Designed miniproteins, single chains, continued (3). Designs and how they scored, part 36

Each design is a single chain, and the fold is of that chain. pLDDT is the mean over its residues in the fold that is shown.

## One batch from the design tools (miniprotein)

Design m9234
Fold by ESMFold2-Fast:
Structure m9234 (fold): chain A 73 residues (1-73)
Amino acid sequence: SFEEAARWAQREAERFRKEAEKKLEELGDPDLRVYSAWGANPDGSYLAVAVLGREVDGRWEVEWFKVVQGTVP
């Protein structure tokens, strides 16, 4: 269901966000920021992502990212 896929995607996105925050601490660059996002469909498919990067002149320059796509049974 969408609800199950959404909960799973949100949990994965949070896990990846924590990984990105750890990477941010390791790098020590004050311009780096972490963003995370997720999506889900009624068929149980989902997407979760976290990005670590910096904003330069309104553009996002990526240092690290992690993404997963899957389907809840």
Scores: mean pLDDT 83

Design m9235
Fold by ESMFold2-Fast:
Structure m9235 (fold): chain A 62 residues (1-62)
Amino acid sequence: DKEELLKLIAEHSNEDSVKALEELINNPTEDNIERLEAAAHSVEEVDPEIAELLRKVVEELK
């Protein structure tokens, strides 16, 4: 469920980052899905929990 995944991401991120992710998720174009996948890859060494949640969001958007 996208809403529940966003709520979990919000526990680990600031308000501005969550808002940016919500904008990408609410317009699930191919480009925005690629941006979400790139974001997950970028954070996986720093915060693997956030990376996993972002990948789950991408799967929900497909």
Scores: mean pLDDT 73

Design m9236
Fold by ESMFold2-Fast:
Structure m9236 (fold): chain A 100 residues (1-100)
Amino acid sequence: SKQQELAIKAIEQAKKQLLERIKKAKSIEEVIKELEEMKEWLLEKLRNVLKMKEETVEKIEEIWDKLIEEIRKNPNATKEEIEKLVEKAEKELIKVVEES
């Protein structure tokens, strides 16, 4: 559907912006802050602009929260390792939208 296409584009945009912000981050705490800010932006867009089903939005939030927790548990992770976690999360988020 058009809604699913727009949601996938929003997820892709969030990932691109997040990866750029991660490259500029000087600490793991800054990475986590950028993740939390992008989460809020994405959820607001999916819920309030695109009007996606709450069940779908909740699944997306759970995947994003899991990503944040995984990064918190690995404070010595390299930026490359963090970028790989973000890429994996993006694929999971897109799959949730496609199955909605």
Scores: mean pLDDT 89

Design m9237
Fold by ESMFold2-Fast:
Structure m9237 (fold): chain A 78 residues (1-78)
Amino acid sequence: MEELARRLIEALEAGDKEEGKKLLEEIRSLSPEEQARVLEIAGKLAAEKEVKAGKESRSLEELHEEIRERARELEAKL
């Protein structure tokens, strides 16, 4: 789960549509509980990056929604 979440964030940041599509398909094949875990871990990773960049981190819910929207945008561009 942590590796999958990290790879998803990296693919979204890199704009790697092919890798992003594969990761999204893997995530969608998981149970709803496992999908929630991936989003939670991805939200934590995104928050850590924002703090390191000198930005005040947002709530986990806001980060989860942003990650979902970015993932949808990446998928839609395929």
Scores: mean pLDDT 70

Design m9238
Fold by ESMFold2-Fast:
Structure m9238 (fold): chain A 72 residues (1-72)
Amino acid sequence: AAEAARAEARARLEALERAGVPLDPGQAAAFEFSRLLLEDEEAAVDLAAEKWGVPKEKVRERLAELRAELDA
C-alpha cells in the first residue's frame, strides 16, 4: 500500500513536470527531498535542514521513526 502510494505520487509529479505545469515551491522542494532520500539520505537531510529550518539531528530522528513504522 505505502509503496504503491509512493510510486503513484512520484509518477503524478513527474507527469505534471513533463506536461509543463508549474509546481509551487513547496511541492518542488518535497519532490526533490523524496528523490534525494532514494539516492543519498545525507544530502536529503541537508536539504531538509536548509529548506525547512529543521536541525539535521531532528530530521534524522524523524526518518528513523518513519522507518520503524514501515517495519511494523
Scores: mean pLDDT 65

Design m9239
Fold by ESMFold2-Fast:
Structure m9239 (fold): chain A 83 residues (1-83)
Amino acid sequence: MAEQIIAELEAVIAQLKAGPTSALQARAEELVAELAKLGKVDEAISLLQTLEPAARTDPTLAAAVQRMVAALAAAVGDQDAAP
């Protein structure tokens, strides 16, 4: 259910802001891809944008955001988002 995935991604994002780890990053990438497959791309983008100010001062978090963006783009591509 999209609402549950959005809530879990929001919680993972909050944890990433407090201390990015490879496990949290991998989970965030999975949740972002899952939201894209459900057609909730705008919601995924909005949540990723909440990380941008923190990512500007933390290179580890910036790398995590870039990986999540890549996961979103890959999932959207698999959905034939650009014919």
Scores: mean pLDDT 77

Design m9240
Fold by ESMFold2-Fast:
Structure m9240 (fold): chain A 81 residues (1-81)
Amino acid sequence: DLEKVKNLLKQIKKMIESGDEFEKEIALTFLQILLVLSKKSKDHPKVIEALEKAVQALENGDYDTAIKYLDEAIKIVEELI
């Protein structure tokens, strides 16, 4: 369900924007799980690419870049619904 994926991505974005260290760590974990599941389905390559870039940015502590790619992923998912 792409609507559930969209809502999850929006929640992950809020966790990163919160500035809370624990919420940022949880956001990375959820995003990594979502990326693994998305790669397994092979359906939406542009969404997968945006998620990979968001994970990489978040792993590097580049929160602004992570938010940028999350917004890109959310926009692509919204266009698919």
Scores: mean pLDDT 83

Design m9241
Fold by ESMFold2-Fast:
Structure m9241 (fold): chain A 59 residues (1-59)
Amino acid sequence: DARARAVEIGRTTGRNLRRAGLPWDPSIETVLRRTLLEKGYSQEQADAAVQALREAVSA
């Protein structure tokens, strides 16, 4: 379930960026991955969150 939480965080971040009309910045992926790792998520879970972010922001 930690993987599902990480994915939801990434998806929510992407949706918030889209809703706010803010430009996508690659540094957001780096910050998200680092933050999740600092919170004790695995690298695989952080990568899944970044993938969900990309999908939520892009077409």
Scores: mean pLDDT 78

Design m9242
Fold by ESMFold2-Fast:
Structure m9242 (fold): chain A 61 residues (1-61)
Amino acid sequence: EELLRKVVEEWFAESDLSETEKNEVIIRAYKILKEKSDNPTEEQIREALKEAEKIVRERRA
């Protein structure tokens, strides 16, 4: 439970995206995780964040 918050907060602090874009990535990552598992591992959380960030960046093109 707290693992998800920690991984998301670490990613948020390291990312160069705008605050609005960071929030969009987090919302999308949550949706990806909900479809895969109710108890995501640290690796699954990091993968979902990477996938969500890719989608947000691609939408700008």
Scores: mean pLDDT 76

Design m9243
Fold by ESMFold2-Fast:
Structure m9243 (fold): chain A 61 residues (1-61)
Amino acid sequence: SEAEKKALLEKARELMEQGQQLMKESTRASLEDSEKGRVLAQQANELFSQAAELYGKAREL
């Protein structure tokens, strides 16, 4: 469905933006606490992975 495809792509874009924001925060946090920076980077990577899955699903529709 076109509506389902559009919803998946929109959600994927939101996740990508959130991941990019967390990655920026990770870089700043790493200056004071490497472990804190690592945790934020892991969270960002999880969001990027979720976005990739949604892009994949959208391609099948």
Scores: mean pLDDT 88

Design m9244
Fold by ESMFold2-Fast:
Structure m9244 (fold): chain A 98 residues (1-98)
Amino acid sequence: HMMEKAEEEIRENLRRLLEKAGVKEEEAERYVEEALRVGRKAMEYAKTVYGFDEEEAIALGKQVAAEALRLAIRGEDPELAFERLKKALEELEEEKKK
């Protein structure tokens, strides 16, 4: 229930970013779905691997989805947003052990 609401909020945020970037409506939904898919992967990863609570995972997913969208618009691989997240979380965990 909370995740469905979060995904719709992410979709609305992504649509606003596309409107500001001047992307045509016909292309907009493809970019939104690609970016949301990457954001969803980020939310699940943070929850399952790092024990993030639902609110923290949603905030992270929103940020990752926005980055994935910007990558997709530039013709870059939107999965790069998720790869960058994994590396950042690994580095943060290592710093806590020092």
Scores: mean pLDDT 80

Design m9245
Fold by ESMFold2-Fast:
Structure m9245 (fold): chain A 85 residues (1-85)
Amino acid sequence: SEKIKEEMERSVKLAREQRESTTLEEFYEIGEKVVKEEVEKIPESAPYAPEMLESSRRLGEKLFKETQEGVGEIARAVGRTSLSK
């Protein structure tokens, strides 16, 4: 599960660098791919794939909310405080 989180964070960072919209479904897609690759590397983990998918979805939702909160906090700071020009 920790490995899944690391791979998801790396994939999210890459997607953000390309400046594409960070949608919840993109986080889910990343999680699904990571879990699939983990199961291929460790076939004995296949029985845990549903739990790994649930964990990756929760992590994706958490990362999405954190991203939205971070952007919201910046937007609030900028919206509440204006620079004179």
Scores: mean pLDDT 62

Design m9246
Fold by ESMFold2-Fast:
Structure m9246 (fold): chain A 80 residues (1-80)
Amino acid sequence: MEKIKEAIKLLEEAIQAVGKEVTDIDVRSQIARELVKAIEALKKGDIETAKKHAERAYQLAVDAGNTKAAELIKKALEKL
């Protein structure tokens, strides 16, 4: 349970990081949407669905050059 709580906290921090990095609004919205879906899945105990959304958010963050958000998402995925 503690690892899931840590993963949620890291994904919430990733949402904040996306908002602070220089990113196109549409790309920022896509990353935030995937992160919200991952957090919601973790709160429901659906780790498999959470991983899929977090992995999608990670790829979008990497492609956008959102290094801080990508690092936080990667750390969250390592907890799952």
Scores: mean pLDDT 82

Design m9247
Fold by ESMFold2-Fast:
Structure m9247 (fold): chain A 107 residues (1-107)
Amino acid sequence: SEKEKITKELIKLFEETVEKLLPKYEEELEKLRKEAEEKNKEVVFETAEAILKIGYELDTRLLIEKIENEEVKKYMLEQLEKAKTLAEARALYEAAKEVLKKEEELK
């Protein structure tokens, strides 16, 4: 029961962090995309976005692997596998950091 309560709290923190940050990162990314289009730098933008997305996915996976709660870890890895955009990968990275910090505080 205590473990189930902690699991739900960590999953909720993850979901709320993603919900809060994702729209902001999507807006920032869209602004940069438009600026790249105006400068005829679309290929440079697409290449940079792809590389940064891979970087955030790898860093996020490394953070999630440090999570001790197996149910939370599994859930977060499943969300990471569904990430399609740099904005999603970045939001998941920040959410993974918050969950890892919270889990450490609950020890």
Scores: mean pLDDT 89

Design m9248
Fold by ESMFold2-Fast:
Structure m9248 (fold): chain A 80 residues (1-80)
Amino acid sequence: SPADEILEEFRKKLDEIVKNAKNMTLEQAKEELQKVFDEARKKIEELLKSGKLTPEQARKVFEEMLKLLDEAYEKIKKIH
């Protein structure tokens, strides 16, 4: 589904930021995480607006994105 593709891309981008976190300041890593989250959120909102996702599907995807973001941030804090 389009939601699964967005989540897969989001996971890959978060993983790349975590892998590169030792070469960034904590502030830079937070900015990269926020950027990736905002980009993914915008894609979910466009799918919701176009009717390609139901509100329930969008909510579930957003909840999973927030969980993934929190997990990535905790990993980055351990590096710094």
Scores: mean pLDDT 85

Design m9249
Fold by ESMFold2-Fast:
Structure m9249 (fold): chain A 84 residues (1-84)
Amino acid sequence: MSPQEQQIVDRLYEAVGDRIIREAGISEEQARIAVEEYVRYRLTNSGGILNRDSNREKLIDEIIKRAGISREQAETAVRILERF
């Protein structure tokens, strides 16, 4: 991850990480993975494909796979991130 990408992840985690941990019921490490995947998703999907259900579903699947959390927990984390 570039220093600029890492800065975005760190700032976003500091802003919403505690809320993700509390509302999704996941660990600090799992919440950080969710933030990293969300930042990657937004950067990769720049150019008008961000609001496609299939791309959002892929984000959720990648969070479940990397963090080892349930679909409901991943969807809760993504909702918090989308509303920030």
Scores: mean pLDDT 78

Design m9250
Fold by ESMFold2-Fast:
Structure m9250 (fold): chain A 67 residues (1-67)
Amino acid sequence: GPSAIVEKITEILVKHTSFSEEEARRIAQAIVDRARAGKPVGTKEDIKALPGVTDEKADELAKIFGL
């Protein structure tokens, strides 16, 4: 099953953004995978590279990351 970290990020995204639970879980997994690969999300370009993130929804994620 999904890791506890992926589930926690999924819950935060569902609560604070317009993403569905399925979309949020895919994004959460990608965020965790990037961090584990030594390439954490640090720019708006990184956010836009996440699966299913449109330009419109990228701004919602940028606020959560403080970008």
Scores: mean pLDDT 82

Design m9251
Fold by ESMFold2-Fast:
Structure m9251 (fold): chain A 87 residues (1-87)
Amino acid sequence: SALEEEAERLLAEMEALLAELERKFQDGTLSPEELAAIDRRIDALERRLLALAFELQKQGRTELAERVLARGSALGRRFRALAAQAR
C-alpha cells in the first residue's frame, strides 16, 4: 500500500541520516550545526511516522503499525545515543 511504502521510505531516510551522522562523527567532520539539522530532521520523520502508524491502524494494519513504530523508536534511540556522544 502507499502508506506501507511511505513508512518504509521514512524508515530508510532515518537509517541513512544515522549512517551519515556516524560517518561524520567518525571522520571528525560533524559540526554542531549539522548535528542540530539532523536532530530536527529525525524529529520531523518520527512525527510523520507516528501519523502514518495511526493511519495504518485505522486501516486494520495493526501489526504493521506496531512494527513501524518499534523500528522508528529504535532508530530514534540510536540517534539520541550518538548525539549524546557528540556533545
Scores: mean pLDDT 87

Design m9252
Fold by ESMFold2-Fast:
Structure m9252 (fold): chain A 85 residues (1-85)
Amino acid sequence: SEEQELLEARRVFERELIRAKNYLDNPLFAKKHLSEEEIELVKKAVEAYEQGNFPEAARYLAEWARIQGREDVAEMLEKLAEHLK
């Protein structure tokens, strides 16, 4: 169902946001595993979330997932961003 899909997307959003925050808390580890573009997206996602801009946070996390080849995750986050508008 659409409600079930959105619930799953919200769980994915929370998981990806925690992952983003963990990388920002560990900058040396982030530099070893992420590109400069990925670090900027992770930073923008966390900043958007802290400002209460959840649709923008979800879109930045979707771009990050897409760079990592995680297309299914990216599509779920894009759908969530559209729903949160």
Scores: mean pLDDT 89

Design m9253
Fold by ESMFold2-Fast:
Structure m9253 (fold): chain A 65 residues (1-65)
Amino acid sequence: SAADRRLARELAAYLLGRLGAARLRTMSVPEVRELLRADEEAPERFRNASTAVVSAALAIARATP
């Protein structure tokens, strides 16, 4: 959905700011989801993001120079 695409872009920007591109290239979707659930600074919408949204966010983040 359009909402899921927007959330994936926002989550990609958040993850790049927190971890950087190099670390994100080594992480799996389950690892990112565990990190988000433990991250007290992460908005609830990111902690509750579906596997599809997290996967899309990682694809966007990994494509960022």
Scores: mean pLDDT 83

Design m9254
Fold by ESMFold2-Fast:
Structure m9254 (fold): chain A 80 residues (1-80)
Amino acid sequence: SHLEKLYEEIVKKVEEVWDKMSDAEKAQAEAAIKAAKETLEELKRTDPNDKLRQAKLEFAYLAELSELWLIIKKVEKKLA
């Protein structure tokens, strides 16, 4: 799915900057990755006919990935 591919792409970006992250940034990234994965698994278990629940979970998932993306960008900015 496009959502699973997006997760994989963002996790790959975390891997690229991992060695440059502080311990606090690593902990934040791991927590965000875990939250996104849990939301993705919930989305997979959601009734495909429950369009409102599916949309709510997709918005939550994108918000979680956005938090992870902001962590990546903060690390990149510190390295510049």
Scores: mean pLDDT 84

Design m9255
Fold by ESMFold2-Fast:
Structure m9255 (fold): chain A 92 residues (1-92)
Amino acid sequence: SHSTLLKLIGLVLAAIGLELDHEGRDPEVVALYQELVTAGMDLLTATSVSQLQAALSRVQQTLARAQARGDEELVRIAQGVIQQGQQLIASF
């Protein structure tokens, strides 16, 4: 749906903003936000359920790493991306 795509675009833009905010301060946090941006873009451009599932798997790996770090903001964005990605699969 348009609402799901717009929410996912908003989450990708938020991840880009946070990547830039952390640039030069914490390279591991920057790398995790870069992974969220890449996976979010893959979700937005996916043409099959298999592609959506592969991108979601990578977001779930990023979420686990964010949780291990205690980065609540990164956890929040990763959870949002997972929710919208699951909604995209449900809409196929």
Scores: mean pLDDT 86

Design m9256
Fold by ESMFold2-Fast:
Structure m9256 (fold): chain A 62 residues (1-62)
Amino acid sequence: EEIEKYIEELKKLADRADAAGLDTVAAFVYMEAAILKTHKPPVEEAKETVERYKAEVDRAIA
């Protein structure tokens, strides 16, 4: 339910990284989305993961 929202946000972030030519970063973010889907950690942990990778992608693109 709520964790699915964060999984989709990670997939969108990975797509953005891939579009920018950051293929390694995109691969890691896709892997994190798969981990969230499989392990279904607490929502707070999922949110922190999304925020961490969003910051990394934003920094790399800027």
Scores: mean pLDDT 79

Design m9257
Fold by ESMFold2-Fast:
Structure m9257 (fold): chain A 97 residues (1-97)
Amino acid sequence: DEAKELIERAEELMLEQAKKAKNELALKTIPLVKEFYLAIINEDKEKAIEYARKIEKLLTGREFPLEEIEEAIEEAIENREEMVEVIRRGLEEQEKR
Protein backbone atom coordinates (compact mmCIF):
# COMPACT_ATOMS: atom_id res chain seq x y z
CA ASP A 1 0.00 0.00 0.00
CA GLU A 2 2.71 2.54 0.98
CA ALA A 3 4.71 1.87 -2.20
CA LYS A 4 1.63 2.39 -4.38
CA GLU A 5 0.75 5.64 -2.57
CA LEU A 6 4.33 6.94 -3.00
CA ILE A 7 4.30 6.16 -6.73
CA GLU A 8 0.89 7.86 -7.16
CA ARG A 9 2.11 10.98 -5.30
CA ALA A 10 5.27 11.08 -7.44
CA GLU A 11 3.09 10.92 -10.59
CA GLU A 12 0.93 13.84 -9.36
CA LEU A 13 3.98 16.04 -8.73
CA MET A 14 5.61 15.12 -12.06
CA LEU A 15 2.38 15.80 -13.98
CA GLU A 16 1.99 19.21 -12.27
CA GLN A 17 5.55 20.14 -13.26
CA ALA A 18 5.03 18.89 -16.85
CA LYS A 19 1.80 20.92 -17.17
CA LYS A 20 3.58 24.09 -15.99
CA ALA A 21 6.38 23.43 -18.52
CA LYS A 22 3.82 22.56 -21.27
CA ASN A 23 5.86 19.43 -21.97
CA GLU A 24 3.48 17.24 -24.01
CA LEU A 25 5.97 14.34 -24.27
CA ALA A 26 6.31 14.25 -20.46
CA LEU A 27 2.51 14.36 -20.05
CA LYS A 28 2.25 11.23 -22.24
CA THR A 29 5.24 9.47 -20.66
CA ILE A 30 4.57 10.05 -16.93
CA PRO A 31 1.41 7.82 -16.77
CA LEU A 32 3.35 5.00 -18.48
CA VAL A 33 6.23 5.39 -15.99
CA LYS A 34 3.72 5.15 -13.10
CA GLU A 35 2.26 1.89 -14.50
CA PHE A 36 5.81 0.57 -15.02
CA TYR A 37 6.77 1.23 -11.37
CA LEU A 38 3.50 -0.31 -10.15
CA ALA A 39 4.26 -3.43 -12.23
CA ILE A 40 7.76 -3.64 -10.69
CA ILE A 41 6.35 -3.32 -7.14
CA ASN A 42 3.73 -6.01 -7.91
CA GLU A 43 6.44 -8.28 -9.43
CA ASP A 44 4.42 -8.33 -12.68
CA LYS A 45 7.24 -8.98 -15.14
CA GLU A 46 4.97 -9.19 -18.22
CA LYS A 47 3.32 -5.82 -17.47
CA ALA A 48 6.66 -4.19 -16.64
CA ILE A 49 8.07 -5.33 -20.02
CA GLU A 50 4.95 -3.99 -21.80
CA TYR A 51 5.24 -0.50 -20.26
CA ALA A 52 9.05 -0.37 -20.59
CA ARG A 53 8.69 -1.03 -24.35
CA LYS A 54 5.98 1.64 -24.69
CA ILE A 55 8.14 4.19 -22.86
CA GLU A 56 11.27 3.45 -24.93
CA LYS A 57 9.36 3.61 -28.22
CA LEU A 58 7.75 6.92 -27.22
CA LEU A 59 11.06 8.48 -26.07
CA THR A 60 13.52 7.06 -28.65
CA GLY A 61 11.37 5.70 -31.51
CA ARG A 62 13.32 2.42 -31.23
CA GLU A 63 12.62 -0.99 -29.72
CA PHE A 64 15.25 -2.68 -27.56
CA PRO A 65 15.83 -6.45 -27.89
CA LEU A 66 13.37 -8.35 -25.69
CA GLU A 67 16.17 -10.29 -23.94
CA GLU A 68 17.86 -7.06 -22.75
CA ILE A 69 14.54 -5.67 -21.52
CA GLU A 70 13.77 -8.92 -19.64
CA GLU A 71 17.16 -8.82 -17.86
CA ALA A 72 16.68 -5.16 -16.89
CA ILE A 73 13.16 -5.86 -15.58
CA GLU A 74 14.36 -8.82 -13.49
CA GLU A 75 17.06 -6.60 -11.92
CA ALA A 76 14.50 -3.84 -11.24
CA ILE A 77 12.14 -6.31 -9.52
CA GLU A 78 15.02 -7.63 -7.36
CA ASN A 79 15.90 -4.04 -6.37
CA ARG A 80 12.31 -2.79 -6.00
CA GLU A 81 12.70 -2.00 -2.26
CA GLU A 82 15.62 0.36 -3.01
CA MET A 83 13.55 2.01 -5.76
CA VAL A 84 10.68 2.64 -3.28
CA GLU A 85 13.17 4.11 -0.76
CA VAL A 86 14.56 6.49 -3.41
CA ILE A 87 11.02 7.63 -4.31
CA ARG A 88 10.14 8.15 -0.63
CA ARG A 89 13.25 10.28 0.01
CA GLY A 90 12.55 12.34 -3.12
CA LEU A 91 8.99 13.06 -1.98
CA GLU A 92 10.17 13.96 1.55
CA GLU A 93 12.65 16.45 0.07
CA GLN A 94 9.96 17.91 -2.23
CA GLU A 95 7.56 18.33 0.74
CA LYS A 96 10.18 20.47 2.56
CA ARG A 97 9.92 23.01 -0.28
Scores: mean pLDDT 79

Design m9258
Fold by ESMFold2-Fast:
Structure m9258 (fold): chain A 69 residues (1-69)
Amino acid sequence: SMMEEKLAEAKERLREVVEEGEREGLSPEQIAKRLVEVIDEEKIEDPELLEEVERFAVGLYVERMERRA
């Protein structure tokens, strides 16, 4: 479905933001700021889809923080 495609595209873009930020040596705070900016740029109108995208972004951030422990 179109919504599944949009969710997949948003998730891929968020993964790229984290991977690029790590390659550039950005701090976790800088990566988090970029993730928020990208989510805002997507202009997601569906609240359920937005919640899933935000939850995915939080998951990516937490996974990276755990890897540093």
Scores: mean pLDDT 78

Design m9259
Fold by ESMFold2-Fast:
Structure m9259 (fold): chain A 99 residues (1-99)
Amino acid sequence: MKLKPEEVYERVKRFLLLLGVSEEDAEEIARLAVEKKFDEEDVLRLFALAVELEAAGLSAEEIARELKKAIEEGTLPEHVVEDPLAELARLLLERLLER
């Protein structure tokens, strides 16, 4: 189904806040996603990139910068993550166990 602009904004913002991105950066990225008219697939591509950057050990500030760049340049990955919240939970759990 086609996402409403408000749904795009809220989903992107909420996910980025869970990653530890600042409220200011999360709101800016969510606004950019709305301005670029993201659909559900675009949102899932953004989440896939965010999860990959988190897995690579980037800081929340570095993740925010890379996401902004990918949105502006149209360079989001072509693949999607089926359940980005489950993947994020898995990564956070692995880090808690490994320290």
Scores: mean pLDDT 77

Design m9260
Fold by ESMFold2-Fast:
Structure m9260 (fold): chain A 95 residues (1-95)
Amino acid sequence: MAAEYARAAADAAEQAAELAEKVAENPEDKQTAVKAMFLATVAAVEALLAGDEETAELAREALKYAARASEGDAEAGKKAAELAEEAARRARAAA
């Protein structure tokens, strides 16, 4: 059901936010940035499967900022965390 995809999107976005926060603190940690990008991608796909285009857009924006953070941009990491947290909140409301 759509609620199951919304739950999966929320879980992935929450994990992406936690990893993006760690990248903002340690911008040289490219492995954590790549994991944040992967989870933001999962959140976007699961949100689309739930029919939630708004949450999917937030997750795609989080992915873009996580990608910039992987290049050593700490402020992009913080932005990715904020966007992923918002995506998680919206996805949980839909679940």
Scores: mean pLDDT 84

Design m9261
Fold by ESMFold2-Fast:
Structure m9261 (fold): chain A 90 residues (1-90)
Amino acid sequence: DEVDELLDTAENDKDPKKVAEALRKLIELVEKNPDPELRTRGLQALFRIGSRAGPVAASVVQPHLTPEQRNKALELSLDEARDLIREATS
């Protein structure tokens, strides 16, 4: 599954360039979802994953969200974030 491979790279790859590229591809997949609420929730979930990976990774997702949406994203567990990304990319 492409989404699971991209999530594994975003969370576990030691190369920050590969992490950033995986996050950009996941953003593109989320942005294709016809449901605007699922797009927002998926982007929030990606911000949660990126924030765990570090400030450079978080900066890839940051421009797609408001400050309030980013603050709410940090309340997500990593498991909730993974499930939301899978839902938003379906």
Scores: mean pLDDT 87

Design m9262
Fold by ESMFold2-Fast:
Formats: C-alpha cells, sequence, structure tokens
Structure m9262 (fold): chain A 88 residues (1-88)
C-alpha cells in the first residue's frame, strides 16, 4: 500500500539524515580524508547497529546543531561525488 511505502521512505530519509549528521561531525572534528568520510557514511548506512549508535551520539546535540551538521555532511558527500566524476 502507498501508506506502507511512504512510512518506509520516511524511515530511510531519517536514517540518511542521521548518517549525514554524524558525517558532518566527523568532518568538523577529524582530519579524515574525503574518501575515508565517504566510506564511514556507507558503513553507517549498511549497519543498523552503527545507525543506532549515531542516533544516540547525536541526541546530545540541539536540533539547530544537528541541522548545521546535516549541512556539513551533505556538502561533503556532494564534494566526494563531484571528485569521482572528474576522475572518471
Amino acid sequence: SKMEEEKKKKEKEENEKVALQFLGYLKKQKGLSLEELAEIYEQIMRSEELLVRAKEFLSKFSEEEREELLKLGEEMLKEYEEKKKKEA
């Protein structure tokens, strides 16, 4: 049904936001390469355990702080995708 598909889509979008927020935190705190950050994002997206841990970690931040981290994570992922296109 459309309702079950919308619910699954929202849950996936929430999981992607959590992974991107954590990625933004790592970009801000660590001297990790763009490739290492992308690998961590992929690992979080594939692991329910890592998603739960990321959610628990991010719960310490305000909604405003999480929005800032989301933006940093999205910018990093976009930069990685653009770099891949140039090397192809």
Scores: mean pLDDT 78

Design m9263
Fold by ESMFold2-Fast:
Structure m9263 (fold): chain A 120 residues (1-120)
Amino acid sequence: KELAEKLLEYAEKIEATGEVPEIADFLRYVAAKLLGNEEEAKKYEEKLRPELIFSKDVKSADPLTLLSHPGSLLYVAAKYILEGKYDEAAFALDQYARLLRNKYPKVAEVLRELAEWLKE
């Protein structure tokens, strides 16, 4: 519950940066799944479908291979959040933030803040 509210807060911070709005939609998708709001989750799943389609192939990859793919890191983070593995989710988000840092520094910083909060 508290985690879903925090994800929605960070989604608004991502949206406020004006960079990569798809990441805000992704956080809203994960929050909807955590709340059991299937209708809201489907709304965001349709927008994120290209990223989520690759999740089927990503599920069969070893953990080191998953960490080497930028798009896969968001999927891995979502999977760990939904499984209650917050340290692993934080690590995946931090790695994704590092990949975005040069092109999208504002969204990278927000993702690092979320990763730090998940470790607590």
Scores: mean pLDDT 71

Design m9264
Fold by ESMFold2-Fast:
Structure m9264 (fold): chain A 72 residues (1-72)
Amino acid sequence: SLKEEAIKLLEELAKDPSLSEESRKALRNLATYLRETELSDEEVRALLALLGQELAKLGDFKAAERVYELAA
């Protein structure tokens, strides 16, 4: 499912020590929220798009790109 793919991607990206601590925290927080909340695919895509914007703002462009690809 999209939710399961999103959680897996977010948790994997959060392990990357080259990312900013703020980015890793945002990734972990969204992964936890997705695990605990029943959401539609549309809602999951919207949250991924918002996270991608935040990661790009923090300068973590490669992580942002991977999150955006899943949101598409």
Scores: mean pLDDT 88

Design m9265
Fold by ESMFold2-Fast:
Structure m9265 (fold): chain A 76 residues (1-76)
Amino acid sequence: SVEELLEQIEKLFNEAKEKILASSDPEEKKKIILETLSQVISLVSQAYQQGLLTEAQLAEIEKRVRAQMEELLKLL
């Protein structure tokens, strides 16, 4: 479901924030961000391919993901 997808995305970003805050290595922080982005893109792409998302819902999710990613980048 779309609700389950949004919950999974939120969980991934929250886990990424915790890992970034626990790390003192800038290169490790960058890897965490890239791995998190890769996982989120994979989940969204799979949901769209399965017909779980309309184009309008996909656009809204993309805006939300971009905002969450910008927040993570500010932690660098």
Scores: mean pLDDT 85

Design m9266
Fold by ESMFold2-Fast:
Structure m9266 (fold): chain A 83 residues (1-83)
Amino acid sequence: AAALQARKAAALAKQKAVNDWLEATGDEEALAALEAYAREREPELEALQARITPEDREAYVEFLVAVAEEHEAIVAEIEKKKE
């Protein structure tokens, strides 16, 4: 479905922006926070990867969106604390 594919593309674009920001800044606090969040969500990712139905594909895309949005929020919060 076009809507699902668009959501996946948007999530990947957000993740690329986060990765580009990390590469540009070398911010160790941001890297540690992003890695901690990824580890927290790892069991959920493993459960989603075990399923291959159309409904599970939607859930997987929504998981990618949620992770990308939280990574973006973590970066924004760290930037907000810089004067």
Scores: mean pLDDT 76

Design m9267
Fold by ESMFold2-Fast:
Structure m9267 (fold): chain A 68 residues (1-68)
Amino acid sequence: SMPPVVSAAQALREAGLEVLELLSVETEGNRTTVTFLARKDGVLYRVTVVTDRRTGEVLSLEAERLPA
């Protein structure tokens, strides 16, 4: 199975987001939450990806546009 951070980064790239920085990795139970700073079309986003800890499967991806 793929490491959660690697799966999360791949999900961002598939969504057309450029990964700029890994902000945090938090594991609770069977879930790993990975947060990135990302860019798309000149706009900055904080992206939160929830993955299955064991498989690395992406369960959710939320992109929050950062204020100017």
Scores: mean pLDDT 85

Design m9268
Fold by ESMFold2-Fast:
Structure m9268 (fold): chain A 99 residues (1-99)
Amino acid sequence: GAELAPEPLTGVPAPRPDSELVQESETIRLAPGSSVTVTFTGLEPGHEYMVEVDYFNEAGEHVLTFVTEPFKAGTSVSVTVHNDFDEPLLARVRVYKKL
């Protein structure tokens, strides 16, 4: 299972150039070996989007980032976030629209 963590995150990645941040998840707390699926709705058909997943340790320090290649979405996208580590992690998911 996963919990929403209200704590401020440190080491937040810089905004991506040539893209617009359209939606962001709450901070998600992931127990070791757990996963959570986040669904974003209200996307514009025919545009290209990118999904960024940022992982942080429990102190809120940035650990790693995954970014998809640009893809065409319909009106929604679902992202499954996994913690394959043996320690708890915080995660945040961002959806960018390519300009």
Scores: mean pLDDT 76

